Designed miniproteins, single chains, continued (4). Designs and how they scored, part 6

Each design is a single chain, and the fold is of that chain. pLDDT is the mean over its residues in the fold that is shown.

## One batch from the design tools (miniprotein)

Design m12180
Fold by ESMFold2-Fast:
Structure m12180 (fold): chain A 64 residues (1-64)
Amino acid sequence: LTEEDKALIEETLKARYPTNEVAREEFLAKFPKASEFQLLSHLGALLLMKGEEEEAKRIFSLIE
């Protein structure tokens, strides 16, 4: 992941979970050694499960 990709992930998590800083921190802590693909895939799937299709699309666009 580039610094821009990490910033996008952080921005997305803050936008979707503005009052759940602990949940955002727990999410990131679960994947300290995950590949960038696995991290983005999991985040995208989580957003889809919450019905956040546009946010999920943005995250999935980082997977090439």
Scores: mean pLDDT 62

Design m12181
Fold by ESMFold2-Fast:
Structure m12181 (fold): chain A 111 residues (1-111)
Amino acid sequence: HMEELKRKLEEIVEELAARADDPAVHDRVLAAYEAVVDRAFEEAIAQGLVSRAEYEEQRPAALARLRALLETHARDEKVRFLAALTILLAEEVMTEEEAQELAERKYEELE
């Protein structure tokens, strides 16, 4: 249920907050993002929405930009929330629809 997913998300956010300056934490978030992006792009390639060459060309730049964001904004609550959400998506603990609902609720709380 959504309440259990929210609890798991909050536990990861607290862990990321406690270790915001730890490069190993940044590597974990990058690995999770890489898994989610790779899964989404394989689906898009299978549907003819994007070419494999385009994906392979843009992937290193996207990962470099995320690493820079984590190094600069690891202490930002919204960045930690999105990082935790990405980890749960990568581990297939939640669906994309559940992730969207949690993100909408969190943005309402932060605004």
Scores: mean pLDDT 76

Design m12182
Fold by ESMFold2-Fast:
Structure m12182 (fold): chain A 94 residues (1-94)
Amino acid sequence: DEARKAVLDSARGFGELLRKGYVEVNSDNAEKARAEADKFTEELLKGAEEGVKDLEKMKKMTDKGNSLASKTTLIGTSAQLLLVGMLVTVELSK
């Protein structure tokens, strides 16, 4: 239960960083960038909730998150660290 909460909190933290950095980098189309970040955050949260049961699904979500984070220069490293921490937490919770 504590491990599950940590995974969800990590996913929320990643979403916040992604939203802030992605919108700042994509000032030309902030509305679209915000919508894309929000959509990915929703997918990540759903994946995190199921991650305790399906580590492979969590790894796939991490790969997608790393790909999206690489498009954001301001938060790339921080976002990747959050994703790695989330994956480790899922593995430890199994």
Scores: mean pLDDT 59

Design m12183
Fold by ESMFold2-Fast:
Structure m12183 (fold): chain A 96 residues (1-96)
Amino acid sequence: LVERARELIEELRRMVEEDAPVEEIMRKFDELRRVIVEGAKTLPVETQLRVLTLVIMAGGSLTLGERLAKKGRLEAAKAQYRDAIRLFEHAVELLE
């Protein structure tokens, strides 16, 4: 599971740098979120809450990134996607 999440993070880094369509980036982030949330289900409740907090924070960055991309602010959108990736990386570390 951790390996799958890391693969998705690496794929997302490439998609963001290669200016992949916003819809594809958002779908891949949703896949990553689902993998992380599934991985958290069997962890102690305190760790689950930390993972879910990071996922929620990443969701905020993604919402802002999508809005910025739709306004043509591509560099600002990429900064938000990179923030989301960083937050998801922290969440994956908690799964170990």
Scores: mean pLDDT 87

Design m12184
Fold by ESMFold2-Fast:
Order: sequence, then C-alpha cells, then structure tokens
Structure m12184 (fold): chain A 72 residues (1-72)
Amino acid sequence: MQQIQEAQAKLAEVSREILENGTAEEQKQAQELSKKYTQEGLFSSVDDHGKIVEKALKEMKELLEKFKKKQE
C-alpha cells in the first residue's frame, strides 16, 4: 500500500516537472501518458492498479530524462 502511494507521489512529481518546465511537445506527451494511465485504471482491479502506476512511472521517468537532455 505505502509503496504504491510512494510511486504515485513520484509520478505526480515527475509529471509536474515536465508540465511546469517542459516544452509544449513534452507537456503534450506527459498529458497523453497521464490519459493512458487513467484509462487503464478505470478498468483495472485494485491489485492491477499498482502495476499500472509502476508502468506509468517508468514511462514518465523516460520522458523526464529526454526533457533533461534537451535542457542541456
């Protein structure tokens, strides 16, 4: 339970970083990923929800890494 909440907090933090400091393209990609996660969550069981959050966090972290490279 706490582990899923930590992953959700990290996902929100990473998403916020991109949405506040990213380009329009990067913000769009973050929003699309968020929508995908939300759609999958609507049809998932409680147990599967944790796995969906972890997958979303992985994909969002990859987007943040690309964003940081562009800032260089």
Scores: mean pLDDT 71

Design m12185
Fold by ESMFold2-Fast:
Structure m12185 (fold): chain A 80 residues (1-80)
Amino acid sequence: MEEVERLRKETEEVIEKGQKVADEISKLDPEKGAEYRKKIEGARNVAKTGSLSGARKALELAQETLKDAEKVYNELKKKQ
């Protein structure tokens, strides 16, 4: 129980960071920003499974999506 709760809190923190990055992407490219916002929300849905395995997969998905979003944001900034 405590492990799943910890993973959910970490996933929520990563999702919050990902949403902020997606908002910044939206200022430069609204279509890509919307895409990353949807991907970040997808991780939250996986977290709702209630299993330890599901919680771990949700965190991994959220972390990978955030990392990809940060890369895209940096590439878009270089085009400015």
Scores: mean pLDDT 79

Design m12186
Fold by ESMFold2-Fast:
Structure m12186 (fold): chain A 65 residues (1-65)
Amino acid sequence: SAAEVEAIKKSLGMPDASNEELLEVLEKRIAEGEAALKKEPHPAVQAGLEETKRKKELVEKYLEE
């Protein structure tokens, strides 16, 4: 929903960002998390990566509806 996307933007400090800008930030964070896990597996990094992937899926689903 629009409210869920707005909540994600606010959680990242980007309340006025476009949906495209939000997706770019989420993709960058996913790439950084994946690179970090390849060098040193860490439960907190893995959990953060999975949460970021979930947020990206939610935003993508909203844009398709």
Scores: mean pLDDT 80

Design m12187
Fold by ESMFold2-Fast:
Structure m12187 (fold): chain A 90 residues (1-90)
Amino acid sequence: NAAKIESVKVEGNKVTVTLSSEIEKLFTYTDENGVTSAVAKTKDNSIVGVRLEGNTLKVYVNGKLVDEVEVPGKAKSITLEGNKIVVTLE
């Protein structure tokens, strides 16, 4: 089964995307327009994408947009913590 998004939580300067499956690997990049993106591969072989466009954080599962959250800043870093993708804002 594909990974599910259990929650997207904004807490201070952090956005935490919690998945139903543990993350095996995370890749991050920022493009020439300042859009920060991350792609996570889960242990259940799903691909989870996170993209910050301006103040909107978009979450994708296997190429499908599943959630959008407004955030108060630009991404400073994106890290993985078990089954969580953590976006730290400036």
Scores: mean pLDDT 79

Design m12188
Fold by ESMFold2-Fast:
Structure m12188 (fold): chain A 65 residues (1-65)
Amino acid sequence: MQLEVVLRGSDEAIEAVAREAGLPFEKDEATGEYRVTVDESQLPALARALAAHGDEIEAEVRPLP
Protein backbone atom coordinates (compact mmCIF):
# COMPACT_ATOMS: atom_id res chain seq x y z
CA MET A 1 0.00 0.00 0.00
CA GLN A 2 1.25 3.49 -0.83
CA LEU A 3 1.10 6.28 1.78
CA GLU A 4 1.61 10.04 1.61
CA VAL A 5 3.93 11.54 4.25
CA VAL A 6 3.96 15.28 4.93
CA LEU A 7 6.62 16.79 7.21
CA ARG A 8 6.76 20.33 8.57
CA GLY A 9 9.39 21.92 10.80
CA SER A 10 13.15 22.42 10.67
CA ASP A 11 14.61 21.99 7.15
CA GLU A 12 17.78 20.59 8.76
CA ALA A 13 15.85 18.01 10.82
CA ILE A 14 13.67 16.99 7.85
CA GLU A 15 16.76 16.55 5.64
CA ALA A 16 18.28 14.35 8.37
CA VAL A 17 15.10 12.20 8.48
CA ALA A 18 15.11 11.91 4.67
CA ARG A 19 18.77 10.79 4.72
CA GLU A 20 18.32 8.33 7.61
CA ALA A 21 15.15 6.77 6.11
CA GLY A 22 16.51 6.86 2.54
CA LEU A 23 13.43 8.72 1.25
CA PRO A 24 13.41 11.49 -1.41
CA PHE A 25 11.35 14.22 0.27
CA GLU A 26 10.47 17.19 -1.94
CA LYS A 27 9.84 20.65 -0.49
CA ASP A 28 6.72 22.57 -1.49
CA GLU A 29 8.03 26.15 -1.53
CA ALA A 30 4.49 27.62 -1.31
CA THR A 31 3.66 25.86 2.00
CA GLY A 32 7.10 24.97 3.38
CA GLU A 33 5.99 21.32 3.68
CA TYR A 34 8.03 18.29 2.61
CA ARG A 35 6.20 15.45 0.88
CA VAL A 36 6.99 11.91 -0.19
CA THR A 37 5.03 8.85 -1.33
CA VAL A 38 6.23 5.71 0.46
CA ASP A 39 5.47 2.04 0.28
CA GLU A 40 4.21 0.42 3.52
CA SER A 41 7.51 -1.55 3.67
CA GLN A 42 9.40 1.77 4.18
CA LEU A 43 7.37 2.78 7.26
CA PRO A 44 9.65 1.13 9.89
CA ALA A 45 12.70 3.09 8.67
CA LEU A 46 10.68 6.32 8.52
CA ALA A 47 9.25 5.74 12.02
CA ARG A 48 12.75 5.22 13.49
CA ALA A 49 14.07 8.40 11.85
CA LEU A 50 11.04 10.44 13.01
CA ALA A 51 11.38 9.13 16.59
CA ALA A 52 14.91 10.59 16.70
CA HIS A 53 13.63 14.04 15.58
CA GLY A 54 10.03 14.14 16.88
CA ASP A 55 10.33 17.41 18.81
CA GLU A 56 11.53 19.31 15.68
CA ILE A 57 9.17 17.81 13.08
CA GLU A 58 5.40 17.56 12.72
CA ALA A 59 4.40 14.51 10.65
CA GLU A 60 1.18 13.52 8.89
CA VAL A 61 0.88 10.04 7.33
CA ARG A 62 -2.20 8.98 5.37
CA PRO A 63 -3.22 6.29 2.84
CA LEU A 64 -3.35 7.42 -0.77
CA PRO A 65 -6.88 7.22 -2.28
Scores: mean pLDDT 79

Design m12189
Fold by ESMFold2-Fast:
Structure m12189 (fold): chain A 85 residues (1-85)
Amino acid sequence: MKVTDEEINAALAEIYMAIAKLDLQKGDEEGAVTSLEKAAELAIKSNDPEVLKRLIETIEEMKPYLSEENQKRADEILKKLKEAL
């Protein structure tokens, strides 16, 4: 079975979501938001609505723990993801 680029992008998006959660747990907000931005690019390229929805839920869960500046960055990521659905 040949794995598609879309399937690879979906798997990488899930990995970057996990990295973002770990970075936030460590107090690395910059690393967390950067990983969420990368996860968003990959999720959009995957064209997988389940991955997009999981990432939206993950960002909304993480958002209250971010600084005001990083919450604005998270809102921009959420806007792009919701537009891709």
Scores: mean pLDDT 85

Design m12190
Fold by ESMFold2-Fast:
Structure m12190 (fold): chain A 89 residues (1-89)
Amino acid sequence: SMNDKLREYVRELEEKAWKKLEEELKKNGIKLSAEEKQAAADAIIFMGELYLAKKLGDEELVKESEEQLKKLKSPVAKKAIEKFEEVIK
């Protein structure tokens, strides 16, 4: 279905964003703690949910995803959001 293809595409965007983040961290010799890895993963997942929600016209999921993203305060989460935004350009 078109929905299944869109979900698959979102997973590909999330994987690309994570790979870009890992490559930048490795290049700069940065190792993340378990908590920082979780914050980065959460940021990418919530960005993927937001992208999917907007494409599906799911206004409730858009609001929930935006609220979850607003709660992310760590620098690594912000960097992960940036990498996801770079992938969707």
Scores: mean pLDDT 87

Design m12191
Fold by ESMFold2-Fast:
Structure m12191 (fold): chain A 79 residues (1-79)
Amino acid sequence: SDEYSQKAVEYAKQAVRYAREGDLEKAREYYEKAKELLEKSPESVESLSYLMTAADELGDQEEAERLRQKLAQVEQQRG
């Protein structure tokens, strides 16, 4: 199994949590950690979904849209 993918999901979940709590600095920190790990592993629906949510919560419209497009493409490859 892909340990990097699992860790990326954990970091992406932390990014969403901190963003929703209003800790934007910690949210960005975990968001960047998740992105770094995804460079070393295949992108999963779960990791992309949480990253997209974190980007939306951070107000990064460009990154959120980019991730939304990637998520749609990965979903199509699995369906």
Scores: mean pLDDT 78

Design m12192
Fold by ESMFold2-Fast:
Structure m12192 (fold): chain A 81 residues (1-81)
Amino acid sequence: MKLSREEILERLEELLEELRELAERAKQQGNDVLYQEAESLIEEVERIIELLKEGKLSLDVAQKLLDIVEAQVRKLREQLE
């Protein structure tokens, strides 16, 4: 499926919001490992968004990174319940 830059950015922003909620949940549970994983993913997603906004990422690379981030968020969600 051919996603536009704007559609990829919208999905990344939605994942970023979910990651912030998962990080807060991990912190409240005292799970430092999952909290650090969530914070690392937040930093990675913020970097991807910035590179996309600056036109430094091709859409093909951005789509692959989106797929990777979605998989990592899913794994983190499953570990946090």
Scores: mean pLDDT 84

Design m12193
Fold by ESMFold2-Fast:
Structure m12193 (fold): chain A 73 residues (1-73)
Amino acid sequence: SAAAEHYAAGVAAASAGDWEAATRHFQAAVAADPDWAEAYSALAVAARRAGDDELAAEAQAKSVALGGGAGAA
């Protein structure tokens, strides 16, 4: 799917340390699949590393609301 392709590209960019590119790819992934909690969690990390604290906070809140990342596990 388009969402999975964008997510894979984001992971590759993040692995290379290109947090701005990773953020763009993860934004495309969540645009293609807005219910994908794991993609929002990845977007939050990438955006924070890229210095976009507002986007990171919004993505983290969405990930938590969808059940993708909260607490100690």
Scores: mean pLDDT 82

Design m12194
Fold by ESMFold2-Fast:
Structure m12194 (fold): chain A 95 residues (1-95)
Amino acid sequence: PPRPKLSEEDEKRLEEFLRELEAELRANSEPEAAALAVAAVRAAIEIYKKLGVAASEEELEQIRREAREIAARAAEITGEMAESELAALFEKALA
């Protein structure tokens, strides 16, 4: 399907979206869970930049939903895993 090419305005919008979502995740999640979710969002944004295409509003909403799910699942995992194992996983994911 045809996609509009990424403009300077679209790139600024993606960076603004990331900042707003990061603030939301940090306010509502444990620090490690928020960091993992933010890393996933940054990876998604980098894919759009590499492809040179603008993200649709629907795609941004999907990224937000997935980030919230990642944060929630990371919080659940924290209850099941040793802190040292979780820390190692987060370091690897954030590298």
Scores: mean pLDDT 71

Design m12195
Fold by ESMFold2-Fast:
Structure m12195 (fold): chain A 90 residues (1-90)
Amino acid sequence: SMEERKKRLEAISALDKFVQNGDTSEFKALVEKYFTPEEKEEIMQLVDELLRVKKEIAEAEKNGADPDTLAELRRRYLELINKLIEIIEK
């Protein structure tokens, strides 16, 4: 429905916000409010993986990891974001 489309667009907007700002609170609140328990479980698992990879990127940058290692971690991060977008847009 058109209402379901609006809810999913709000979730994508909140996802974009946390990707930019690191604040997951609004995204998690929208997931709790608008998605089914099954969708929520899958989304929250991907969010937890994103937070782990984000931490790995920060530590790798801090420790002066080589560019190839950083590129691999950033690629994994983007793949997780794309998976989240695909689930939300369904």
Scores: mean pLDDT 80

Design m12196
Fold by ESMFold2-Fast:
Structure m12196 (fold): chain A 100 residues (1-100)
Amino acid sequence: SQAEEDREKVERLLEALKEALAEDDPAKAGEILARTLLELGGDQSIADSLVALGREAAASEEARERLRLQLEAMARVAEAVLAGDEEAVAALIEEMRALA
């Protein structure tokens, strides 16, 4: 079913987000997430932005903090989706828009 396919994609994205958050190299963290997003049929411009932010974070503490906050926000959205919490998903998406 479509719901099972969507759930599997969100689970794969959450695994990639956890891998990216555990990565010490922010450039590699951005690449891990961008690759997974593209494999799941995600937006190329968002993937490019994640790679760019990861590279910027390698040279800037402020950019590194922005990347960390973005990855944590994405992980919270993924967890809320898997829990079926529609209100939390809506609130977290608005939080992510503020970070962009």
Scores: mean pLDDT 76

Design m12197
Fold by ESMFold2-Fast:
Structure m12197 (fold): chain A 84 residues (1-84)
Amino acid sequence: GPGYVRISGTKGLSKEEIKKLFESYGFKPLSIEEEDGSVIPGGKTFYVKFETFEEAKEAAEKLNGTVLKGNTLKVTAGESKLEL
């Protein structure tokens, strides 16, 4: 089934920059969604969908703790958005 990644620590990052980050590591995001809510210090939370949970898990393992534009990214994988 599909896999999902939750990404936080995204202050000043856009949805397009998050997409390009995953693509730069060879991953293929199917969709990217912002978590519903007000602007929070530390940036918005994004949910990224992948075709398989295995791809989502690999993406989380490679990108968790990556520094982008001064932000340390927190990236976790789950088989559904409800697990994240």
Scores: mean pLDDT 78

Design m12198
Fold by ESMFold2-Fast:
Structure m12198 (fold): chain A 96 residues (1-96)
Amino acid sequence: KELEIEQLIALIAMIKAIVEIAAKNGKLPEEVARKVREHLDKAIEAMRAGDLRAAAEHLREAAEILLEAAKETGDESIRGLGEALRRLAEQAEELA
């Protein structure tokens, strides 16, 4: 279970890096990317503190922001990132 938490943190960090690249390439507004990164950082901090419920809440907030951006841009890859974060939030709740 601790290994599973470490794997979730690694996946969140990878999604954070992809969001940064998407903003750099103009696929995502910098304001949106900043809000998403803020929630992902808070999710990682919560997971390290053992607060998996708080982590799940931050992951859901990040997912909602990305899914809304995907509706505005029509970008399927951004939609995929939002869906991935929603699934990670569900996994964090399961581990809580």
Scores: mean pLDDT 86

Design m12199
Fold by ESMFold2-Fast:
Structure m12199 (fold): chain A 82 residues (1-82)
Amino acid sequence: MAAEQQERLQFIEEQVAPALAEIEAMDVPAELREALRRLLDVVVEGLRLQIETGASTELSAEQQRLLAEAARLRAEIDRLLA
């Protein structure tokens, strides 16, 4: 169980590590970089909750709320880019 959860968490790290590196390498205003980092944090938190909860095919209410928060952060990023 612990080894299986660690394997799934490592898979997530492999998926998000390039995105985090790209955000850090971006030459953009600090506000935009912070918004992108927060968006990544929300996505990672949602994925960790899914692994820990053991959800089969449906997202929990908490995971759905995190996805909604990610959508709000994306809208904020779009606003900062406009």
Scores: mean pLDDT 68

Design m12200
Fold by ESMFold2-Fast:
Structure m12200 (fold): chain A 59 residues (1-59)
Amino acid sequence: SAADQAQAKAKYQAILDKLREELANTSDPARQRRLQREIDLLEQEVKELEAHDYPLHIE
């Protein structure tokens, strides 16, 4: 379970890194806007994964 969560996060981070690199290497404003939206959506997915499968240790 913890290994599966770490693997899923690693895959999402790899996709995010790729999208950020594409964003850095493009000068097309329309493509930049699309890439930024995809990054924002994936960041939200990572947050949802962390909230669902990563319980905070609260007393």
Scores: mean pLDDT 75

Design m12201
Fold by ESMFold2-Fast:
Structure m12201 (fold): chain A 91 residues (1-91)
Amino acid sequence: MSEEEARKEVEQTIELILEYAEELGDEEVKEAAKRLAEALRKAVETLDPLEAAMLAGVAQLVVAVLRTLNASPEEAVEMLKKVAENIEKAI
């Protein structure tokens, strides 16, 4: 995977996360989503392109699960923060 391909995957994932937060309309979810977006941006700059794309894939899966389960804002914040913290540790 190229750096360009990984950046596209990460940016698409960031858009997905931010759209999800906007749909919930909760301020805490929006802040957690911004933190996750920032972690993903740093990951694509510092990690191997494949690793960055895999982390984006995990974030996409988390959002899909939260949507499917109709997660509360509190559950969404907890999960998004946990994913962001784990990505931050990888970079």
Scores: mean pLDDT 86

Design m12202
Fold by ESMFold2-Fast:
Structure m12202 (fold): chain A 96 residues (1-96)
Amino acid sequence: MEEEQKLLDEFKDTSLRQLKGLENAIDKAIKDKDRQKLQDLLQAIERFRQEFQKQYDYLKSKITDKDLLQELDELKAELESRLEELEKRIETALKE
């Protein structure tokens, strides 16, 4: 249990930290009206989704505890929701 919890906690911490980095970069690019950077950040969001999915699939194959699997699914839902909001913010900014 402790080993599976640690894997999930490390994945959650890393994912949320990377997501916060994307949010901060998007906020700055919107403020600076940097259209090229906003386009690059859309690609970064897609790469983040792909990497997250790979790590999610790996953890789902390693975690056997039902409560931890539920926490993993909740993390996925949170990240997908926040990434969709970030994409919408970029699209709005690109329309200016």
Scores: mean pLDDT 86

Design m12203
Fold by ESMFold2-Fast:
Structure m12203 (fold): chain A 105 residues (1-105)
Amino acid sequence: NRLEEIGERLALLVVRKERLKELPETPERRERIRQLDIAIQRYDEQLLELASETGLLSPEAIEELKRSREELKRNATPEDLERARELEKEVLAEAEEGRKRNLER
């Protein structure tokens, strides 16, 4: 289920971001949060594509996802997109590892 898979990966990215926000602000943490925001915005774009097929999202939610997509297009560099792909691979591996650990022994 694509919605569940995207939701799981988004949740992992959001948790990482919130944990960094609880720590004292440093330039390195601000940059890491920015990189996580770009990865989140890439998943928001995927959710927007799925929303067009399902009709399940409110107009307000669709407009928020559209704004996220516009921000990604305006602000992300090619280097940012490559870093976001690395983060996407990391959360995919983490989700897969979590599933394996939760299988029947």
Scores: mean pLDDT 76

Design m12204
Fold by ESMFold2-Fast:
Structure m12204 (fold): chain A 118 residues (1-118)
Amino acid sequence: AKKHYDEGVKAYNAGDYKTAVEHYSAAIKELEAEDPNSLETARALFNLADALSALGEYKKAVELIVRAAEIILENGDLNDLLATLIYLSSLIATEPELNTPEVREQIDRLQEAIDERE
């Protein structure tokens, strides 16, 4: 997982978003086989969403952040919750048609978790 993740980061920084998607997808597959609820899995999902957003694939990016939010709600700290809420809200602001009932429910859950934690 780490090798694919590191290669994905290098590809993304070089502007090779298609190669970044390939490596992040491989890293996620390995991470999900080991621990699908780990913060490492959530981080890889965020990085894949960033690469897909750079390619204009906003719907796929939203789906990945919704998945990452499930992990963050269970295992993340306040900063993880805030970052997830900001990112998801930013994607929906870019593509308002992606503001589905499922996405709105996830935003509400993130906001409630933030309010409970401080």
Scores: mean pLDDT 83

Design m12205
Fold by ESMFold2-Fast:
Structure m12205 (fold): chain A 72 residues (1-72)
Amino acid sequence: SKEMQATILMFRMFSLLVEMEIQARLGKISPEQMRQMIQEMQAIGDELIALDPSYTATVQKMLQRAHQILEE
């Protein structure tokens, strides 16, 4: 279903954000690796918005957090 597909994409995006948070706190990720993860999150987010535009705000908030981690 559309709802199941959206849920899977949302969890994939959230998993990347959590991994980025953990790796950044441990000092085990470079800025280049963070940018690559953000690009992957952007691609997933674009798919999610195309599937259901109601997720736009959620996608934007997750990407904003990822960029905040990169700037720390």
Scores: mean pLDDT 89

Design m12206
Fold by ESMFold2-Fast:
Structure m12206 (fold): chain A 61 residues (1-61)
Amino acid sequence: SPVLDSLIAQLRDPNPVSRVGAAEVLGRFYHDDPRVQAALREALGDPDPEVRATAEKSLAR
Protein backbone atom coordinates (compact mmCIF):
# COMPACT_ATOMS: atom_id res chain seq x y z
CA SER A 1 0.00 0.00 0.00
CA PRO A 2 1.39 3.45 -0.94
CA VAL A 3 -0.12 4.88 2.27
CA LEU A 4 1.56 2.21 4.43
CA ASP A 5 4.90 2.70 2.64
CA SER A 6 4.67 6.48 3.25
CA LEU A 7 3.91 5.99 6.97
CA ILE A 8 6.82 3.56 7.40
CA ALA A 9 9.10 6.09 5.65
CA GLN A 10 7.79 8.80 8.03
CA LEU A 11 9.29 6.82 10.96
CA ARG A 12 12.68 7.95 9.55
CA ASP A 13 11.71 11.63 9.13
CA PRO A 14 14.24 14.17 10.55
CA ASN A 15 11.42 15.72 12.65
CA PRO A 16 10.70 13.69 15.83
CA VAL A 17 7.11 15.04 15.94
CA SER A 18 6.50 13.44 12.51
CA ARG A 19 8.03 10.14 13.73
CA VAL A 20 5.75 10.10 16.81
CA GLY A 21 2.70 10.67 14.58
CA ALA A 22 3.72 7.85 12.22
CA ALA A 23 4.24 5.42 15.14
CA GLU A 24 0.77 6.26 16.55
CA VAL A 25 -1.02 5.77 13.20
CA LEU A 26 0.89 2.55 12.40
CA GLY A 27 0.10 1.13 15.85
CA ARG A 28 -3.59 2.07 15.66
CA PHE A 29 -4.43 0.91 12.12
CA TYR A 30 -1.63 -1.44 10.95
CA HIS A 31 -0.46 -3.24 14.12
CA ASP A 32 -1.08 -6.72 12.58
CA ASP A 33 1.25 -6.08 9.61
CA PRO A 34 4.65 -7.81 10.14
CA ARG A 35 6.46 -5.05 8.19
CA VAL A 36 4.93 -2.45 10.54
CA GLN A 37 5.92 -4.53 13.59
CA ALA A 38 9.52 -4.67 12.29
CA ALA A 39 9.59 -0.89 11.70
CA LEU A 40 8.15 -0.16 15.17
CA ARG A 41 10.72 -2.48 16.79
CA GLU A 42 13.46 -0.44 15.05
CA ALA A 43 11.82 2.75 16.41
CA LEU A 44 12.39 1.40 19.95
CA GLY A 45 16.02 2.49 19.36
CA ASP A 46 15.09 6.03 18.25
CA PRO A 47 17.12 8.86 19.86
CA ASP A 48 13.88 10.64 20.89
CA PRO A 49 12.31 9.22 24.11
CA GLU A 50 8.74 10.08 22.99
CA VAL A 51 9.22 8.15 19.71
CA ARG A 52 10.53 5.15 21.71
CA ALA A 53 7.57 5.30 24.15
CA THR A 54 5.04 5.58 21.30
CA ALA A 55 6.60 2.62 19.42
CA GLU A 56 6.52 0.49 22.62
CA LYS A 57 2.84 1.35 23.20
CA SER A 58 2.02 0.62 19.53
CA LEU A 59 3.70 -2.82 19.71
CA ALA A 60 1.69 -3.68 22.87
CA ARG A 61 -1.46 -3.89 20.72
Scores: mean pLDDT 84

Design m12207
Fold by ESMFold2-Fast:
Structure m12207 (fold): chain A 70 residues (1-70)
Amino acid sequence: SLEEEMDKRFEELNKELIAEGKKVDEQAKSLSPEERRRLAVQFTADALIRVGDLIDEYLKKLKEEREKLK
């Protein structure tokens, strides 16, 4: 189902973001406070964009399914 497909994609994205966040944290240990801030901002922005894109895709697919039920 669409719900099961999207649940799996959100779970996979969440796992990827956790793994990437851990790598970012390790990289940050050798950086200056200013470089750590830049890295954190970039990671957070990229993560939120990816989450937002997946939400937008799910919403589009749900709207298409809703139209089929009318």
Scores: mean pLDDT 86

Design m12208
Fold by ESMFold2-Fast:
Structure m12208 (fold): chain A 87 residues (1-87)
Amino acid sequence: SANEEAYEKALEEAKKRMEELLKEAKKTMSPEQQKILEEMYKNMLELMEEIKKDAIEKKVSVSRFKNELDAVVQLFEKEVKEFLEEA
């Protein structure tokens, strides 16, 4: 069974990775673009919290939980890159 402390640690690490992506992207963005990016970031954080809730309820393995969080981080990175290329 998965430990809630391990889930919390994995979530914090994934949040830190997304925060670094956000900070890096913001360096080249207008204030208007930054607002859109921050909204995308907030939506991804909410998705990660839902993934954590489901993982706790279903007793998902820590490895599977980390993979699901990695998918969210990769999705955010892809969306940021596409947004920067279109802007």
Scores: mean pLDDT 83

Design m12209
Fold by ESMFold2-Fast:
Parts: sequence; structure tokens; C-alpha cells
Structure m12209 (fold): chain A 95 residues (1-95)
Amino acid sequence: SLEEIRKQAEEARPEIERLKEEGFPPAAQNWLKAIAKAIYGREPESEEEMREVLEELYEILLKGDEEKLEKILKGLHEEVNKKKNATVSLEEALE
């Protein structure tokens, strides 16, 4: 439910602040790039833009914007599929 999503988003605020202060690990950067493409149609050009993407995601979750959330989920699904395809191609090249 949207209320459960909002509650989980609120509970995630300390983690969001930690990521903004400590910087984004490579896995988080990849997810934020996928989210940015879904929202803005392009990858973030700086770490500051990555922080802006994270804040926009938080706002989308708090407001329950289902259309934007669906676009984000599709973008994340495409990122996972690209990573799986790259892994299979690498495995075929090595063995």
C-alpha cells in the first residue's frame, strides 16, 4: 500500500543522510544512474546530482506518485537485465 511505502521511506531517512555524507558506493551509484534515467532521461553528471536524484526518489515515495514510481521500477529492472546479460556474455567468452 502507498501508506506502507511512505512509512518505509520515512524510516529510511537516516540511511539517506548517511549516504549523502559518506558518499555513494559503486552499487548505489549504478542504481541512482538508472533512477535518474527514469526520472530525467539522463545520467547524473556529478555526485551533487546523485544527491538530488536520491532526494527526488524520497519525495516520490512520500507523495505516492505511482506513475513516477513505475518508471523508476522499470529503469531498475532494465539495469538488472543489462548486468545479467553482461555476466552471461563474459562467462561465454571465458569458458
Scores: mean pLDDT 69

Design m12210
Fold by ESMFold2-Fast:
Structure m12210 (fold): chain A 88 residues (1-88)
Amino acid sequence: GEASAEYILRKGEEVARLLLEDDEEKHEEAVRILEELLELGKKTLPPEYLVYFERALRLARRSFTEPDRERLAEEVLEEFRKLAEALL
């Protein structure tokens, strides 16, 4: 529904913002949020929707080794946008 889509978009924006910061602790926070969303999704969503969280989590984990934070943040946000569209 629309409320679920809005929640997912808001969480995607939060995660993307954290990944853009020049702070490893903020990147760790982004990973924790994604791990929590994936665990919640396993209990509340069809398995087909979990792939968006799994891809976002892999991208966020790459922030510790890859310098292109803007690209990683954009790709994470895109996964959340795709999930939000699927929930409409």
Scores: mean pLDDT 86

Design m12211
Fold by ESMFold2-Fast:
Structure m12211 (fold): chain A 68 residues (1-68)
Amino acid sequence: APELVIPADATTLPVRTPDGTVLEVAYSPDGFLAPGATIESVDGQPVTSSAQLNAALAAGRAVTFRWP
């Protein structure tokens, strides 16, 4: 199963990947969050795997989320 790198002070939320898989995604605890966000892209490219998303978050890369 895909693993998320969760910082101690991060907030997580369930998000959908384009293939319909639901992941727990790490976010800054000071951010405003909405559960059920859909992942749109990583570095301007569509997300194709949980591993890609986890690596991007761990590396501090730009991840675009589509909110309801």
Scores: mean pLDDT 54

Design m12212
Fold by ESMFold2-Fast:
Structure m12212 (fold): chain A 112 residues (1-112)
Amino acid sequence: SLAEKAAEALVNGDWEKFEALLDEMIARGEDLNKPVKLGGGEVTLLHLAAMQAGRDPERALRIVEKLLAAGADPSAKVKIDGEEVTVEELVRRYADGPAAERLLALIRKAQA
């Protein structure tokens, strides 16, 4: 699926390919909240974007804003390594300093 291709691009750090695939999903009206299977687990694109914050915090911020604007659920939970985790928990795990504060503010504002 497009979501699986987008998830793979995001994990590989191919931000340009991810953004193009996300734009196609939005144009087709695809559900951004459907979990995608990746590495034996199920995650949303928003969860994957939060996990990329440690690699490139500015790109992760841009992608999170775009996903939230397109209707991604900031309150969604997924199982990673047998544990249920939120996007906010992944931000705290993978991001630090000002990037974590900005990502948490975006997530919390979208939850309100």
Scores: mean pLDDT 81

Design m12213
Fold by ESMFold2-Fast:
Structure m12213 (fold): chain A 72 residues (1-72)
Amino acid sequence: PPSKEVAAKALEEALKQAKAGGGAGAATVMSRLSEYGAVPREYAERALAAASRGDAAGAAKWVEEALKFVSE
């Protein structure tokens, strides 16, 4: 699995994408990190659900929660 540092960097880039309206890209990063156990699957699924309905702000919220989780 990726280190917390690598996961945090990936989440920071995903957050930038989501804030720019790229929720699908952010959800993809979240799904990959959840497969490696770096973020909770629930957060990845919620980000994907938000992205699938065009809610980039909702996807960003779940990336922010994942970033807080990784920072613990």
Scores: mean pLDDT 81

